# Ledger of designs, part 6: designed miniproteins, single chains

Each design is a single chain, and the fold is of that chain. pLDDT is the mean over its residues in the fold that is shown.

## One batch from the design tools (miniprotein)

Design m173
Fold by ESMFold2-Fast:
Structure m173 (fold): chain A 61 residues (1-61)
Amino acid sequence: MREKLLEEATELIRKRLEEGESPAQAVNKAANELMEKGVSEEEASEIATEAYREVKRELEE
């Protein structure tokens, strides 16, 4: 379950950044999307932050 949520958040953040949104906006939108699926605010924020770290790593290398 968590791996799938992380993949979904990573894809959403990647798409939002490509559309020109700031990292903060992309992370907040990913966290909100996870919360809409029933994830707690704390877990959603952690997953969205982890997803952003993965996207940032991909963009740098």
Scores: mean pLDDT 80

Design m174
Fold by ESMFold2-Fast:
Structure m174 (fold): chain A 68 residues (1-68)
Amino acid sequence: IPLPSDELLERFARAEGLSVEEARERFLATLEDPEKRKLLSEIGEKLREIGDQIQAALAAGKKMAKAK
């Protein structure tokens, strides 16, 4: 199961106004539903691709930010 990184989990907790532990419990409860787990796996694949593109854009952005 693609779990969020600690950074993403902290951001999620802040957005929801929860503690990191409470956010983790909510996330895990959602993942215990097989239908939601399948949806999250498919979304996780797309997020992986987007994350890779963001990483590439950030690496390229060091030059583009200077050219700004």
Scores: mean pLDDT 66

Design m175
Fold by ESMFold2-Fast:
Structure m175 (fold): chain A 71 residues (1-71)
Amino acid sequence: KDEELTKKLKEAYDRVRQALADSPEAARQAIAEGEKVLAEFAKMPSDASPETNDAAAKLGEEVARARRAVA
């Protein structure tokens, strides 16, 4: 459960980084996908693993950064 979500969070982070270097359209798509994964994480119990929490925090920071760059 946590392992799959952690993988999704890390993959979404990589996609946002790569898409931001590619185009604004790609970045907006990757941001939307990352926000969906973050919404999935937000429905988890408050006792999620430290690794899952760290991956979610990093994705949230990268999404926020990318949103500023494409604004």
Scores: mean pLDDT 79

Design m176
Fold by ESMFold2-Fast:
Structure m176 (fold): chain A 96 residues (1-96)
Amino acid sequence: SSMIDRTAQRQIDLIKEAQQQGLLSPELAERGIEMVNRIRDALKRYPDDLKLQVEALVQLSSMFLQLRRGDEEGLREEIDNAEKQVQDLEEELKKK
C-alpha cells in the first residue's frame, strides 16, 4: 500500500512539473494522472496478483522514464497502452 501510493504520487508530481514547465500538454498531463490513479486502484484491488503487480510497476517505470526524457510522444504511447489495458481489466471485472 505505502510503496504503491508513494510511486503513484511521485509519478503524478512529475507529470504536474512537466506540465508547469511547458514540456507536456494539459490534455496529456490530465490523461497521465488519470492512468496513474487507475493503475494504483487496480493494484489495490488485486494485491495478491503478482503478475499484475509486476506488469503495472513496469508500466509505471516506463512512463516515468519517458517523462524524465521529455518524450511527449513516447509518454502518449504509454498512456494509450495503459488506458487499453485498464479498460480490458475493468471489462473483465464486470463479468465477475
Scores: mean pLDDT 74

Design m177
Fold by ESMFold2-Fast:
Structure m177 (fold): chain A 83 residues (1-83)
Amino acid sequence: DARDKVWDTFRDYLKDLIEELEKKGVIPKEVADRLLQALDNRDIEKIKEAFRTAAKEAKDPVFAKRFQLLADNLEENDKRIVG
């Protein structure tokens, strides 16, 4: 399924990014763990919640804004699919 391959690529990219940001202290370990769990479960609602938490807790304002945009983009895509 093409959607599963797109999701796997996106998930793997974000996992690497999240782990690097946690190592650099940009986001707390607890926030990183929640994001990784949400990505593993492919739960769109939990992923949005986790990105909103990451945006709030990120020590770097550039990454805070990026996480907020990711949450907003997921919400808009869900809206287009459902109607």
Scores: mean pLDDT 72

Design m178
Fold by ESMFold2-Fast:
Structure m178 (fold): chain A 70 residues (1-70)
Amino acid sequence: MKLERAQAYRQMEEEKEAEDKHVESLIKSLIEQAKKDPENRKTYLEMAKKVRDIKESEEETLKQRQEFVV
């Protein structure tokens, strides 16, 4: 395999790892904020859902990519 592909995959993995942690922290923080601020609960939950949906879509794309790298 070419260095370019290996480098891109490594960058993607690192970026997804950091993003995964960020997303989990964000979702957790938004849910906690929703619990502490009932008046804005809907907004926080909506944001958490949106972040979750984006992550799910990205996970699917990564799975497709791995099929070609294997």
Scores: mean pLDDT 70

Design m179
Fold by ESMFold2-Fast:
Structure m179 (fold): chain A 63 residues (1-63)
Amino acid sequence: MIPKEILDAVVELIKEYGLSGVTLDRIAEKAGLTKEEVENILKKLKLTFDQVVYEAVRRLLKE
């Protein structure tokens, strides 16, 4: 569903900066993408920023 590169980037950002430090710009930097590319991927998958963060938190808690 969500590309592994984006999901891993969000998980790393939560570990490094906490939830308040998770931004589209930082996700893009960690994933090696532009902010626009991340936004387009989310739009194509019909996902909100909050849904991506939720999935990353869920994955982090599962591990």
Scores: mean pLDDT 80

Design m180
Fold by ESMFold2-Fast:
Structure m180 (fold): chain A 80 residues (1-80)
Amino acid sequence: LSDGVKAIIDFLQTYGYKPEDVLSIEEIKKLAEKLKKSKDPIEKEIGEALEKIVEELEKEKKTSITVVELAERIRELLAE
């Protein structure tokens, strides 16, 4: 995994998610809402990325995603 993806996985672990875990769209929505209310600008940006990822997953008709794949998608959005 890239260092950037690993950093995001480490961040998600602070919220209780392990790399092998699977998150539902509803769990991602709740995490996004929590992070968007953060005073930390980086956490707010991650929250905004999560909202965009939810829209992408709904378009793809997916109901869940692994923590690793979620971290990869977050990194792609933050790098753009």
Scores: mean pLDDT 82

Design m181
Fold by ESMFold2-Fast:
Structure m181 (fold): chain A 109 residues (1-109)
Amino acid sequence: SEELKEKVIKLLKQLYNTALGILDRRIAQTTDPEEIARLQAEKEKLKDFYNELIEKIKNNSDIREVLREAARFFYELGLEPVAINVVLKMAEIDGNRKEAVEFLKELRE
C-alpha cells in the first residue's frame, strides 16, 4: 500500500541518519588517518546504498527484499543495532516472527 511505502521510506531515512551519526562519532573519536579514510568511505557507501534502496521502493520493488538488503548492509558496516531495527520492522510487515528470527541468526553467524 502507499501508506506502507511511506512508512518504510520514513524508517529508512531515520535509520540512514542514525547510521551517519554513528559513523561521524567514530570519525571524531579517532586520530588514525587510515581509519578516518575508511570511515569516510563507509559514509559514501551508506549514502549510495540509501539512495539505491529509496529508488527500489519508488520502483515498486518487494518491500521485504529491500528491508532484507538494508539489514544485511547495516550489519556488514558494524551497525548491528540499526540492522536489528530493520529486522523488527520486517517481522511487523510479514506477521512472521519465525522468519525474522531465522534471518537475524543468519546475520550473526
Scores: mean pLDDT 82

Design m182
Fold by ESMFold2-Fast:
Structure m182 (fold): chain A 71 residues (1-71)
Amino acid sequence: MSEEELEKEQIIALLRMARAIAVSSAPNEEVRRKIEEVGEETVRALEEAKNVEEARKILKEGIKRMDEILA
């Protein structure tokens, strides 16, 4: 793997971890479903990201959306 590919995989792993934590923190099933939907959308976007910079931007936006759902 190139260093760029490795960094992208690490970003995807970080999102998967953040999603798991957010899901476990959800106060009810409706919030859990919303977090799972955002997490799935963000993973798909990360898998399609063409470079690490794009992947980092997608990760930040996904985490922000999950945090807003938990607020």
Scores: mean pLDDT 81

Design m183
Fold by ESMFold2-Fast:
Structure m183 (fold): chain A 101 residues (1-101)
Amino acid sequence: MNEAQGLMYFGMAQYYLKQGKPELAIEYAKRAIEYLKDENDARVLHVIGDAYAQAGELEKAVEYYQKSIDINPNNTVARQNLARVLEQLGRTDEAQEILAQ
């Protein structure tokens, strides 16, 4: 029961992210984590990172992208997005470290 609800909330998070409504995307992605069996779902954490980046909350975007790549280090898209946000924050050395991994 809870897994189906979690997948529905994840779908809603992706939908609102595509519609340019990052605050709603964050809310639904966080609800998805609560209802999914895997509370450390790297895909959901990546979507939260994307939503914070779209909202201009760059330090929060770094936090969630880092959590996503700590779980799935092979997520090249999340690492590239993390590096971009770090560069926007002037944290260029950290961006280069992420891209070198």
Scores: mean pLDDT 83

Design m184
Fold by ESMFold2-Fast:
Structure m184 (fold): chain A 72 residues (1-72)
Amino acid sequence: DAKRAELLAEHEKKMREVVEWMNKKAEELKDKAKIVYGAPLSDGTKVAVADTKEVYEEIAKLEKELLAEWAK
């Protein structure tokens, strides 16, 4: 079904925009908190982990706000 494929592609596009926005926001947040790296993935990809619960909660709030904007 072409309509289903179109909706999936649109969702994927929006998710990519969210990721790009979050990466930019994480860059700003790293000035306020120390970001550490957990165990790398099998392909060597580094996994960033927030140093504090507060940083994690801040990122979660921003993510929810952004998703709410997309839901409008």
Scores: mean pLDDT 59

Design m185
Fold by ESMFold2-Fast:
Structure m185 (fold): chain A 80 residues (1-80)
Amino acid sequence: SDELLEHFKELLEKYLETLKKLKEKGFPLEEIKELAESALKKFEDYYNSIKPNLSPEQQKELEKLLEEFKAKAEEIIKEA
């Protein structure tokens, strides 16, 4: 079912938008980094808890979404 993947993607995208808004409002980068790291860990912990019930295709797609979230969060924090 695509529903789980689409909902997970939406949650990750909403969180990235939250991080961007916090940065625009002048939140310290260290606090934004801490929030991003905390969120990533919670999403990874959730993924690991449901992983045994996922198809190989769902596992690959969720892992891809987590890597995309990590990369985009790093871009928001570093502006490199």
Scores: mean pLDDT 80

Design m186
Fold by ESMFold2-Fast:
Structure m186 (fold): chain A 55 residues (1-55)
Amino acid sequence: SPALREEIRRKVLEEAGLTVKYMLALLKNSPEVDKIQEEIDKKAAELAALLAELA
């Protein structure tokens, strides 16, 4: 489905952005590190579910 492919592309880009944010938070010793990690884990789970639909 074109809609499914676009959703996967969007989630991949969102995860890349969160990864950059996470690295910056680690370098700054930010209290937000754990919160950003939770958002990354959530996006990874959503992406895994969407990829399973392609099989």
Scores: mean pLDDT 82

Design m187
Fold by ESMFold2-Fast:
Structure m187 (fold): chain A 96 residues (1-96)
Amino acid sequence: ASVSAEATLGNGGQITLDVSAAGTYKVTVENLGKTAVPVTVVVSLDGVVVADPLVVAEGGSASTTFDVPAAGKITVTAVSEDPEAVATLKVTVEQI
């Protein structure tokens, strides 16, 4: 089973998804557009960065995997060099 959320985010915008148990998780970020530029995203678990930043091209996707020691919150933060950039992102969290 997987959990997904979709949002249109500006610079510093966030999508947060809850994980209910410890395990290894895969986070997939899809850039569905509204900007013609790549979006950099930062993945955090309970406020702590857990992976190198992911660069997601328009119409593309990127994923990372990490271990979650207990139930918590995964936050995906959009970061852009252009403070006016807006992107529609879909985030999927899957236990593997």
Scores: mean pLDDT 79

Design m188
Fold by ESMFold2-Fast:
Structure m188 (fold): chain A 68 residues (1-68)
Amino acid sequence: MGADAVVVVTKDGDKYKAVVRDRDNRVIAEAVADTAEKAIEEAARKAGLEVLSRDTVGGVTTVSLVKR
């Protein structure tokens, strides 16, 4: 059905912060990197999940993750 977790990426100063929340809205991983792409990749790896899709709406990037 839906994704197993969602990543929300925000710009924090000159860095990007990615926070992964599972279906129960629990933070299961987070990462900070120089680019949104690297932050997403590292957060997904820490969560043990794969990127399913990415959407950017109104300047906010949301990434859906699924179990391998």
Scores: mean pLDDT 77

Design m189
Fold by ESMFold2-Fast:
Structure m189 (fold): chain A 80 residues (1-80)
Amino acid sequence: GAIDDAISTLEDLKNKFKSDSTASSILNNALNALKIAKENKNIDGAILALENAVSKLKELGKNDAASTLEKILNKLKESK
């Protein structure tokens, strides 16, 4: 499902940024929120979790991680 695809892609993204402890922490928090959203079948909760993570990454100047996460977010929004 769409949340499963987002989880898989976010796990790959977290591995790519594993040397950046701040980006990894934000991505890991988003990943945990997506897993909870999947259990509850809450796509709006999944979208909100990714939007919050994108915002935090942008605020901290983590533009590459934020840009890649926005692509995951947009794909999830299209899967309504």
Scores: mean pLDDT 86

Design m190
Fold by ESMFold2-Fast:
Structure m190 (fold): chain A 72 residues (1-72)
Amino acid sequence: AAPELPALPEEQVEAAREAAETLIEAFDLPRSRLEHLTRGLQLLIARRGDLSRVELSDLDPLLRGQPLAALP
């Protein structure tokens, strides 16, 4: 089951999706990880306020395929 996601503006949800696509391409990750990366980025955006405040270190658990509960 997917974890409960905070409500975000549609613009920020799309930014999370685009960032997830960029991570897939940059790190040569399988497309099967796209949904997990998008959900993780949505959680990070909600916790940090926007995508520009998400640090590369915040992404490490997502890049390693860790559960969303492991996110900072």
Scores: mean pLDDT 77

Design m191
Fold by ESMFold2-Fast:
Structure m191 (fold): chain A 97 residues (1-97)
Amino acid sequence: MKVVVSSEEELLNLDPEGVEEIIFDKITSLSDESVDKLVEMAKVNPNLKVDLSTITEISDENFDKLLNSGLTLVNVSSKLSQEQKRKFAEWYATTLP
């Protein structure tokens, strides 16, 4: 199932069972709680896809958690830091064919 999440509350209360892809609408930042929820969901749904195209604010620590979570990151925002974009490019080249 593809799910569009419009608030952190929706994400935190989302039942992970049967979720195949998450897209954010109007969310531009991910908190520690949101990132931990996504990491937990990846354990329930292997290869869970997450579109990060709207996310412009995330800590380096949380971004590293997402890259190492087992999530399939579909896209990232052009507004992320140069280092975060570099890390994503390296992750993509080594994790996805």
Scores: mean pLDDT 81

Design m192
Fold by ESMFold2-Fast:
Structure m192 (fold): chain A 94 residues (1-94)
Amino acid sequence: MLSPEEKELDKELEELDREFLRLYLTAEHWLQRNNAPQSVRDELAARRAEMEAAFRAARDALLNGSLEEKKQALEAVRRKLEEFRAWVERLRAA
């Protein structure tokens, strides 16, 4: 059974996952609407793979890691998500 602090970390990861999905769908819709070149589509695919790897690492840490490892994994996901958000914002401003 998870401690209250661990439950908050699990909830945070779920919220980050929803935000990533929202941003990904926003980017994919923009690419389709603007007939984006294959190079930009390939970049979205690469960024998606990077985010999926970060989420996988965070889920592994939440299952098997120490409290500090769980916090560090979530911080890594937050940082990668902010980098992805900035990329989506630049994409839409182009």
Scores: mean pLDDT 85

Design m193
Fold by ESMFold2-Fast:
Structure m193 (fold): chain A 90 residues (1-90)
Amino acid sequence: MSEEERFVEVVLEVLEHLVKNPNTSVEEAVEFARRLLSTRPDLSEEQRQEVLDLAVLAAKYLQSGDISRQNFVRGLLLSTKDYLDDLKKK
């Protein structure tokens, strides 16, 4: 598996978890992301920070009560899944 494919898999797992559990707090989202990142020692520090920042943003948007922000996170999940599928076909 490529390094990019592994990074995108972590991003997808975080987004899937948060969309499935929309009542997840920012603290719980960060704890989930950190636990997931502990299984991926091959990711760079920059990639790890991006995953943590994404967990914070997604949790805030899903908790915002704003349908457009909630739809942004759901759209990001679908785009990430499509991108991962494309990476696996190459």
Scores: mean pLDDT 83

Design m194
Fold by ESMFold2-Fast:
Structure m194 (fold): chain A 68 residues (1-68)
Amino acid sequence: KVEEKLKEIRELTEKIAEILDKAGKPNQSAAFYAAGGVRIAAASINPEYVDEDLELFKEKLKQAEKEA
């Protein structure tokens, strides 16, 4: 279901941004939050991008957790 995947991408975006902000990287947090919003908007127009974006954001979360 596209709506559930878009919600998961949004939740991943927020979690990554929070981790970066708490790690003392507020500029990176803000930039990532903005990039996440753009990708969610694009995937809402073209649902075929949803699975690729979801996988990308899961990997970005793992990277952010390693940097915290």
Scores: mean pLDDT 78

Design m195
Fold by ESMFold2-Fast:
Structure m195 (fold): chain A 80 residues (1-80)
Amino acid sequence: MLTFEEQSEVIHYLAEKDPAALLEFLEAIRAGEEVPEEVKQRIAELINEYLKENGIDKTLTPEEAVEELRAYVERVLALG
């Protein structure tokens, strides 16, 4: 699993590279809906690009990428 700092940096990278895909992901998570497959794949591609560019020796599947971002979002958006 990525550290909280790595997850935070990844979210910032996604917001810069593909804000529409990130927004669609966040809307699905907030609604308790399944993230569309195309969005899962796009997020995984961008996360893996970020990890490679920053010398982080990790590669995520689309499912792993979604779970990393879900964990971060649940931690940040935990209201109450």
Scores: mean pLDDT 80

Design m196
Fold by ESMFold2-Fast:
Structure m196 (fold): chain A 105 residues (1-105)
Amino acid sequence: DELLIARIKGKLSALVAVARVEGLSLDPLIEKLEEAGFDELAEIIREAYETGRFDQELGDRLDELLRSLSPEQLEEILEILDEYASTLSPELQQTIEVLSRTEPQ
């Protein structure tokens, strides 16, 4: 599902960017993804956080991974991302929503 893939990519790019700027840990998100069996996605997020962005290599790996998943698995990932975002302040949640609708660089 191209729409679900686009939403996940946008939200992940926004979460990584905001977490790096604000000095927030993505460990709770990474743990939730690993618990749900999305270990490769958790690794990609960890690498993106350490570098501060999704470069072309990480973006390509993310695209390949998401395209290998079922629509139900994509929806589960989006729900996990939304659950993590809901633990942040309303101001940070708004920033993530705005950034997630912008094409990542």
Scores: mean pLDDT 82

Design m197
Fold by ESMFold2-Fast:
Structure m197 (fold): chain A 82 residues (1-82)
Amino acid sequence: SMIVGKVAHDPVINPATREWRLAIDLGSIDGLEIGQRMRIIADSGTQIYGTITAISETTSSIRLEEEAPEDIREGDTAILIS
């Protein structure tokens, strides 16, 4: 079955690196690992991809592959794809 969770906070830019990141409510206990790719889907249907860069038992940090669209926010769907 698919591993599906939610965005835990709105996307944030790191001003030093210009990397966009967000957190999700899935972690190592859900079977996630660093380096896996996630798809983030807004209620509007807008989607963006990111990679897990840090992990705890119940939450993970995702580095987004591009600038976060304005409609991607807390509560949006996060799906493990690879």
Scores: mean pLDDT 87

Design m198
Fold by ESMFold2-Fast:
Structure m198 (fold): chain A 60 residues (1-60)
Amino acid sequence: DEAKKAYERFVKLIKEKGLGEAVKSMTKEELDKVIEYILENNPTEGTKRFVERIKKLYEK
């Protein structure tokens, strides 16, 4: 599953570099797959707010 692999890479990058650098280290396509994985597997208000933070970092 490509979305799961993108998510696992994103989590590793957050642990190594923090959220901002993790977002910068991935393509928009990879970030879209991360968002898809989060929302399909753990759709809570917290994860929706986290997804909004990711989008604000790369959509500008």
Scores: mean pLDDT 78

Design m199
Fold by ESMFold2-Fast:
Structure m199 (fold): chain A 80 residues (1-80)
Amino acid sequence: SPVDQVQKLLQQVQQLIDQMQQMVDSGAPQSQIDAIADQAMDLLGQAHDLATAHLSPEEQARFGAQLMALAAQLGEILAR
């Protein structure tokens, strides 16, 4: 279902954010961190597009909160 697809995409984004945090903590090269960030941004965009196209307004509101939280986490890592 579209709900399951959005949920899987958001789970993948969280995994990439966790990976980026580990890379930052270990002193990995910025180019490698940026590559994972690009993947996370692409998946986050896909989740947003799928949600706006296929989810009810109530479901969009629920997933919208999670999308905003993930976007904020990603932005914080990139603002370092």
Scores: mean pLDDT 86

Design m200
Fold by ESMFold2-Fast:
Structure m200 (fold): chain A 59 residues (1-59)
Amino acid sequence: MFVLSPEALRALAEAREAGGFSDRTLAALISASTGQRVSAATARRAVERGRAGGGPVEL
């Protein structure tokens, strides 16, 4: 299972705010970058965790 670090989660949250990416687009980008099959719901959870400064997220 792939784990996104808190730093990666913050980078995703910042990218979403800067680029206006949808959850589906972020899921596609994470999937391409990690080789993991990521849903839009998982991408949204990762962004929310990053904004909150929470711990790592499993993909």
Scores: mean pLDDT 75

Design m201
Fold by ESMFold2-Fast:
Structure m201 (fold): chain A 97 residues (1-97)
Amino acid sequence: MKYVVTFLITLKSETKEEMEENMKLIREDQELAREKVKELPEAEIQIYEAVSEKTGEIAMAIKVTLNAPESKVREFADEMKKLLKRVKSVEIRELPE
């Protein structure tokens, strides 16, 4: 079965210095996610980022597509959530074949 796991991270900054630090943390989380996904055969990663300098808001969605049993998909989601401590929500969706 093919699944998409979406990890959502949202951060808000009140100063330019906080925005720069939060952007650094977001980049570090992206690299951790890419390295973790490399451990999985045939897995695909897509990262979407939205930054508003006006409001200080940063949103990042990490989407991982993998073909594995549901139990393994859930194990992966749990491991990634533990690795990426700033994840606010995780969605697991089954894709039709």
Scores: mean pLDDT 83

Design m202
Fold by ESMFold2-Fast:
Structure m202 (fold): chain A 80 residues (1-80)
Amino acid sequence: SGAAARAAKEKRQAELEKRLKKLEEEFKKLEPHLSDVQKKVMKAMLAEARKKIVSDPDEAEFMIRAVENMIEMIKKRIAG
């Protein structure tokens, strides 16, 4: 039924929104350690991911994962 498909889509969108919110919070914590270019690129990717959560969840998830990987890499560099 259309109701089941809609519920699955809404659940995925909610999970992507939750992941994106966590990334935005992590990004804020890392901003003092980022170059201006890194800030601009990550802000643009987070904004595009947010726009695509409803229209293209696969692309949104790909972009969210890319930013997650960038943040993890930066954290490891800071930790030494």
Scores: mean pLDDT 84

Design m203
Fold by ESMFold2-Fast:
Structure m203 (fold): chain A 104 residues (1-104)
Amino acid sequence: SREAVLAYMDAAIANAEADVAWLQARLAAAQAANAPQDIIDALQAALDRAQAYLARLRAVRDRFLAGQLSDAEAMREVILLEAGITTELMLATVLEQELRKLQA
């Protein structure tokens, strides 16, 4: 139903906002630890892409409310954008593991 899709989208946006905040914290921690510049740059790039995915999630929600997307089209776009954010979180986790190994 439209109500179920909207509820899913609202939850996805809230989760994406939390994920962006987490990435911001990881970048700040790497900077405070004087991490290598390549790790800082890669975390910044991951954060920038995650913020772009969040903006696109909000745009999909606006298009859905405007009646421009079917329930199926909206769900497909949201799931793909969520997958994009998950990929950026995984990259940040790998970069943190690399940093720990370099400091060992």
Scores: mean pLDDT 91

Design m204
Fold by ESMFold2-Fast:
Structure m204 (fold): chain A 93 residues (1-93)
Amino acid sequence: GAAMDRVLANPEFTKEMEEKGEELYEQGIKGDELAAENAVRIFRRLGTKGDKQASAKGAEAALVLSNIYESKGDTHAAAEYRAIADELAAKAA
């Protein structure tokens, strides 16, 4: 949204968003699905601005989330996050 776009216009705020994304990713891999989803959202947005490192982190977060959903039997959500992971990995290359 507009607030996120303003944050990403400032290098210091971009770093804060990257740090928040890493924090949410760490919470997500410990089983917090909402934290993992928010990490994917942050890194995917940063990747849209041309940040290849953010795209790589987003791909990792999306893959973790895909595996969580697969382990729960949510094959549809697992497939969606696998597709997001593949998209972000391609942007990171």
Scores: mean pLDDT 78

Design m205
Fold by ESMFold2-Fast:
Structure m205 (fold): chain A 117 residues (1-117)
Amino acid sequence: MEEKKELFREAAKIAEKLGVPTAARNFQLAAENIDKDPELAARYALGAIASLIDYAHRKGPEVLPEVREALALIARAVGASDETIQRIRDAKSPEELAEAATPIVNRLAAQARGALG
């Protein structure tokens, strides 16, 4: 649990450096709630991911490396496969990044609805 919390905190630091305070706060809230309210933590993580992908679309390719790194940390935190993590790191556009992140978004959406035990 502590390693998972630290991955979310590192993603929050990246979001803060990028100037995306909504994503940074949502990743921090996800870390705070992972062990006591995993459904709430998943909802915060989803909000943070959406904010970062939207930011990459608005700012273009210059911010893509940092957004990829933040999403790769979250993919590791939710136990995504090495293939999924690598696809996120290799994404060349915000569109490819959103596609690569689909497995983690779907897993977090299921957790947010209480579908994961």
Scores: mean pLDDT 85

Design m206
Fold by ESMFold2-Fast:
Structure m206 (fold): chain A 90 residues (1-90)
Amino acid sequence: MDPEELELEVTLAMIRMMASVTLHLSESKEEAIEGARKVAELAKEAAKKAKTEEQKKRLAELLREIAERFEEAGWEEAAEILKKTAEEIE
């Protein structure tokens, strides 16, 4: 795996971990929104380094997947942040 592929895979794993922590440990809407903002910032930074449409699509799809989980948990505002970020990346 080249360094750029490794960096993307590490970032995707980090996004999944941060999203999971936010989803399971948030006790308030404010905490869920803050966690979603951090995930969005990490994804936007990764998108700036992405060299292919496929890499950007992978980031956007991951954010939409996470947004669905947040929405199911009742964190609608946090989910909306992630959905908007996915649209900005694509």
Scores: mean pLDDT 83

Design m207
Fold by ESMFold2-Fast:
Structure m207 (fold): chain A 80 residues (1-80)
Amino acid sequence: SDAEALALAEEARRILEETEREARRLVKQGDYEGARKVVEEGYERVMELARRAAEVNPAVGGAIAHEARLVKERLLELIE
């Protein structure tokens, strides 16, 4: 359903925002290994939501996965 796909997209956005906030906090502390772990764990959680959303609406699932990749790339640039 559209409501189900939108709910998964909203949850994915919340996880990405939480992941970015925590990763940036760890980078400020010089904990680059902790930041990398947070980014990878957040990415995996969001990719699971993207897979579930794709079962309902492949376009929504694809959009979630695309956003997850962009956020991961942006955050890893802070570490590398």
Scores: mean pLDDT 89

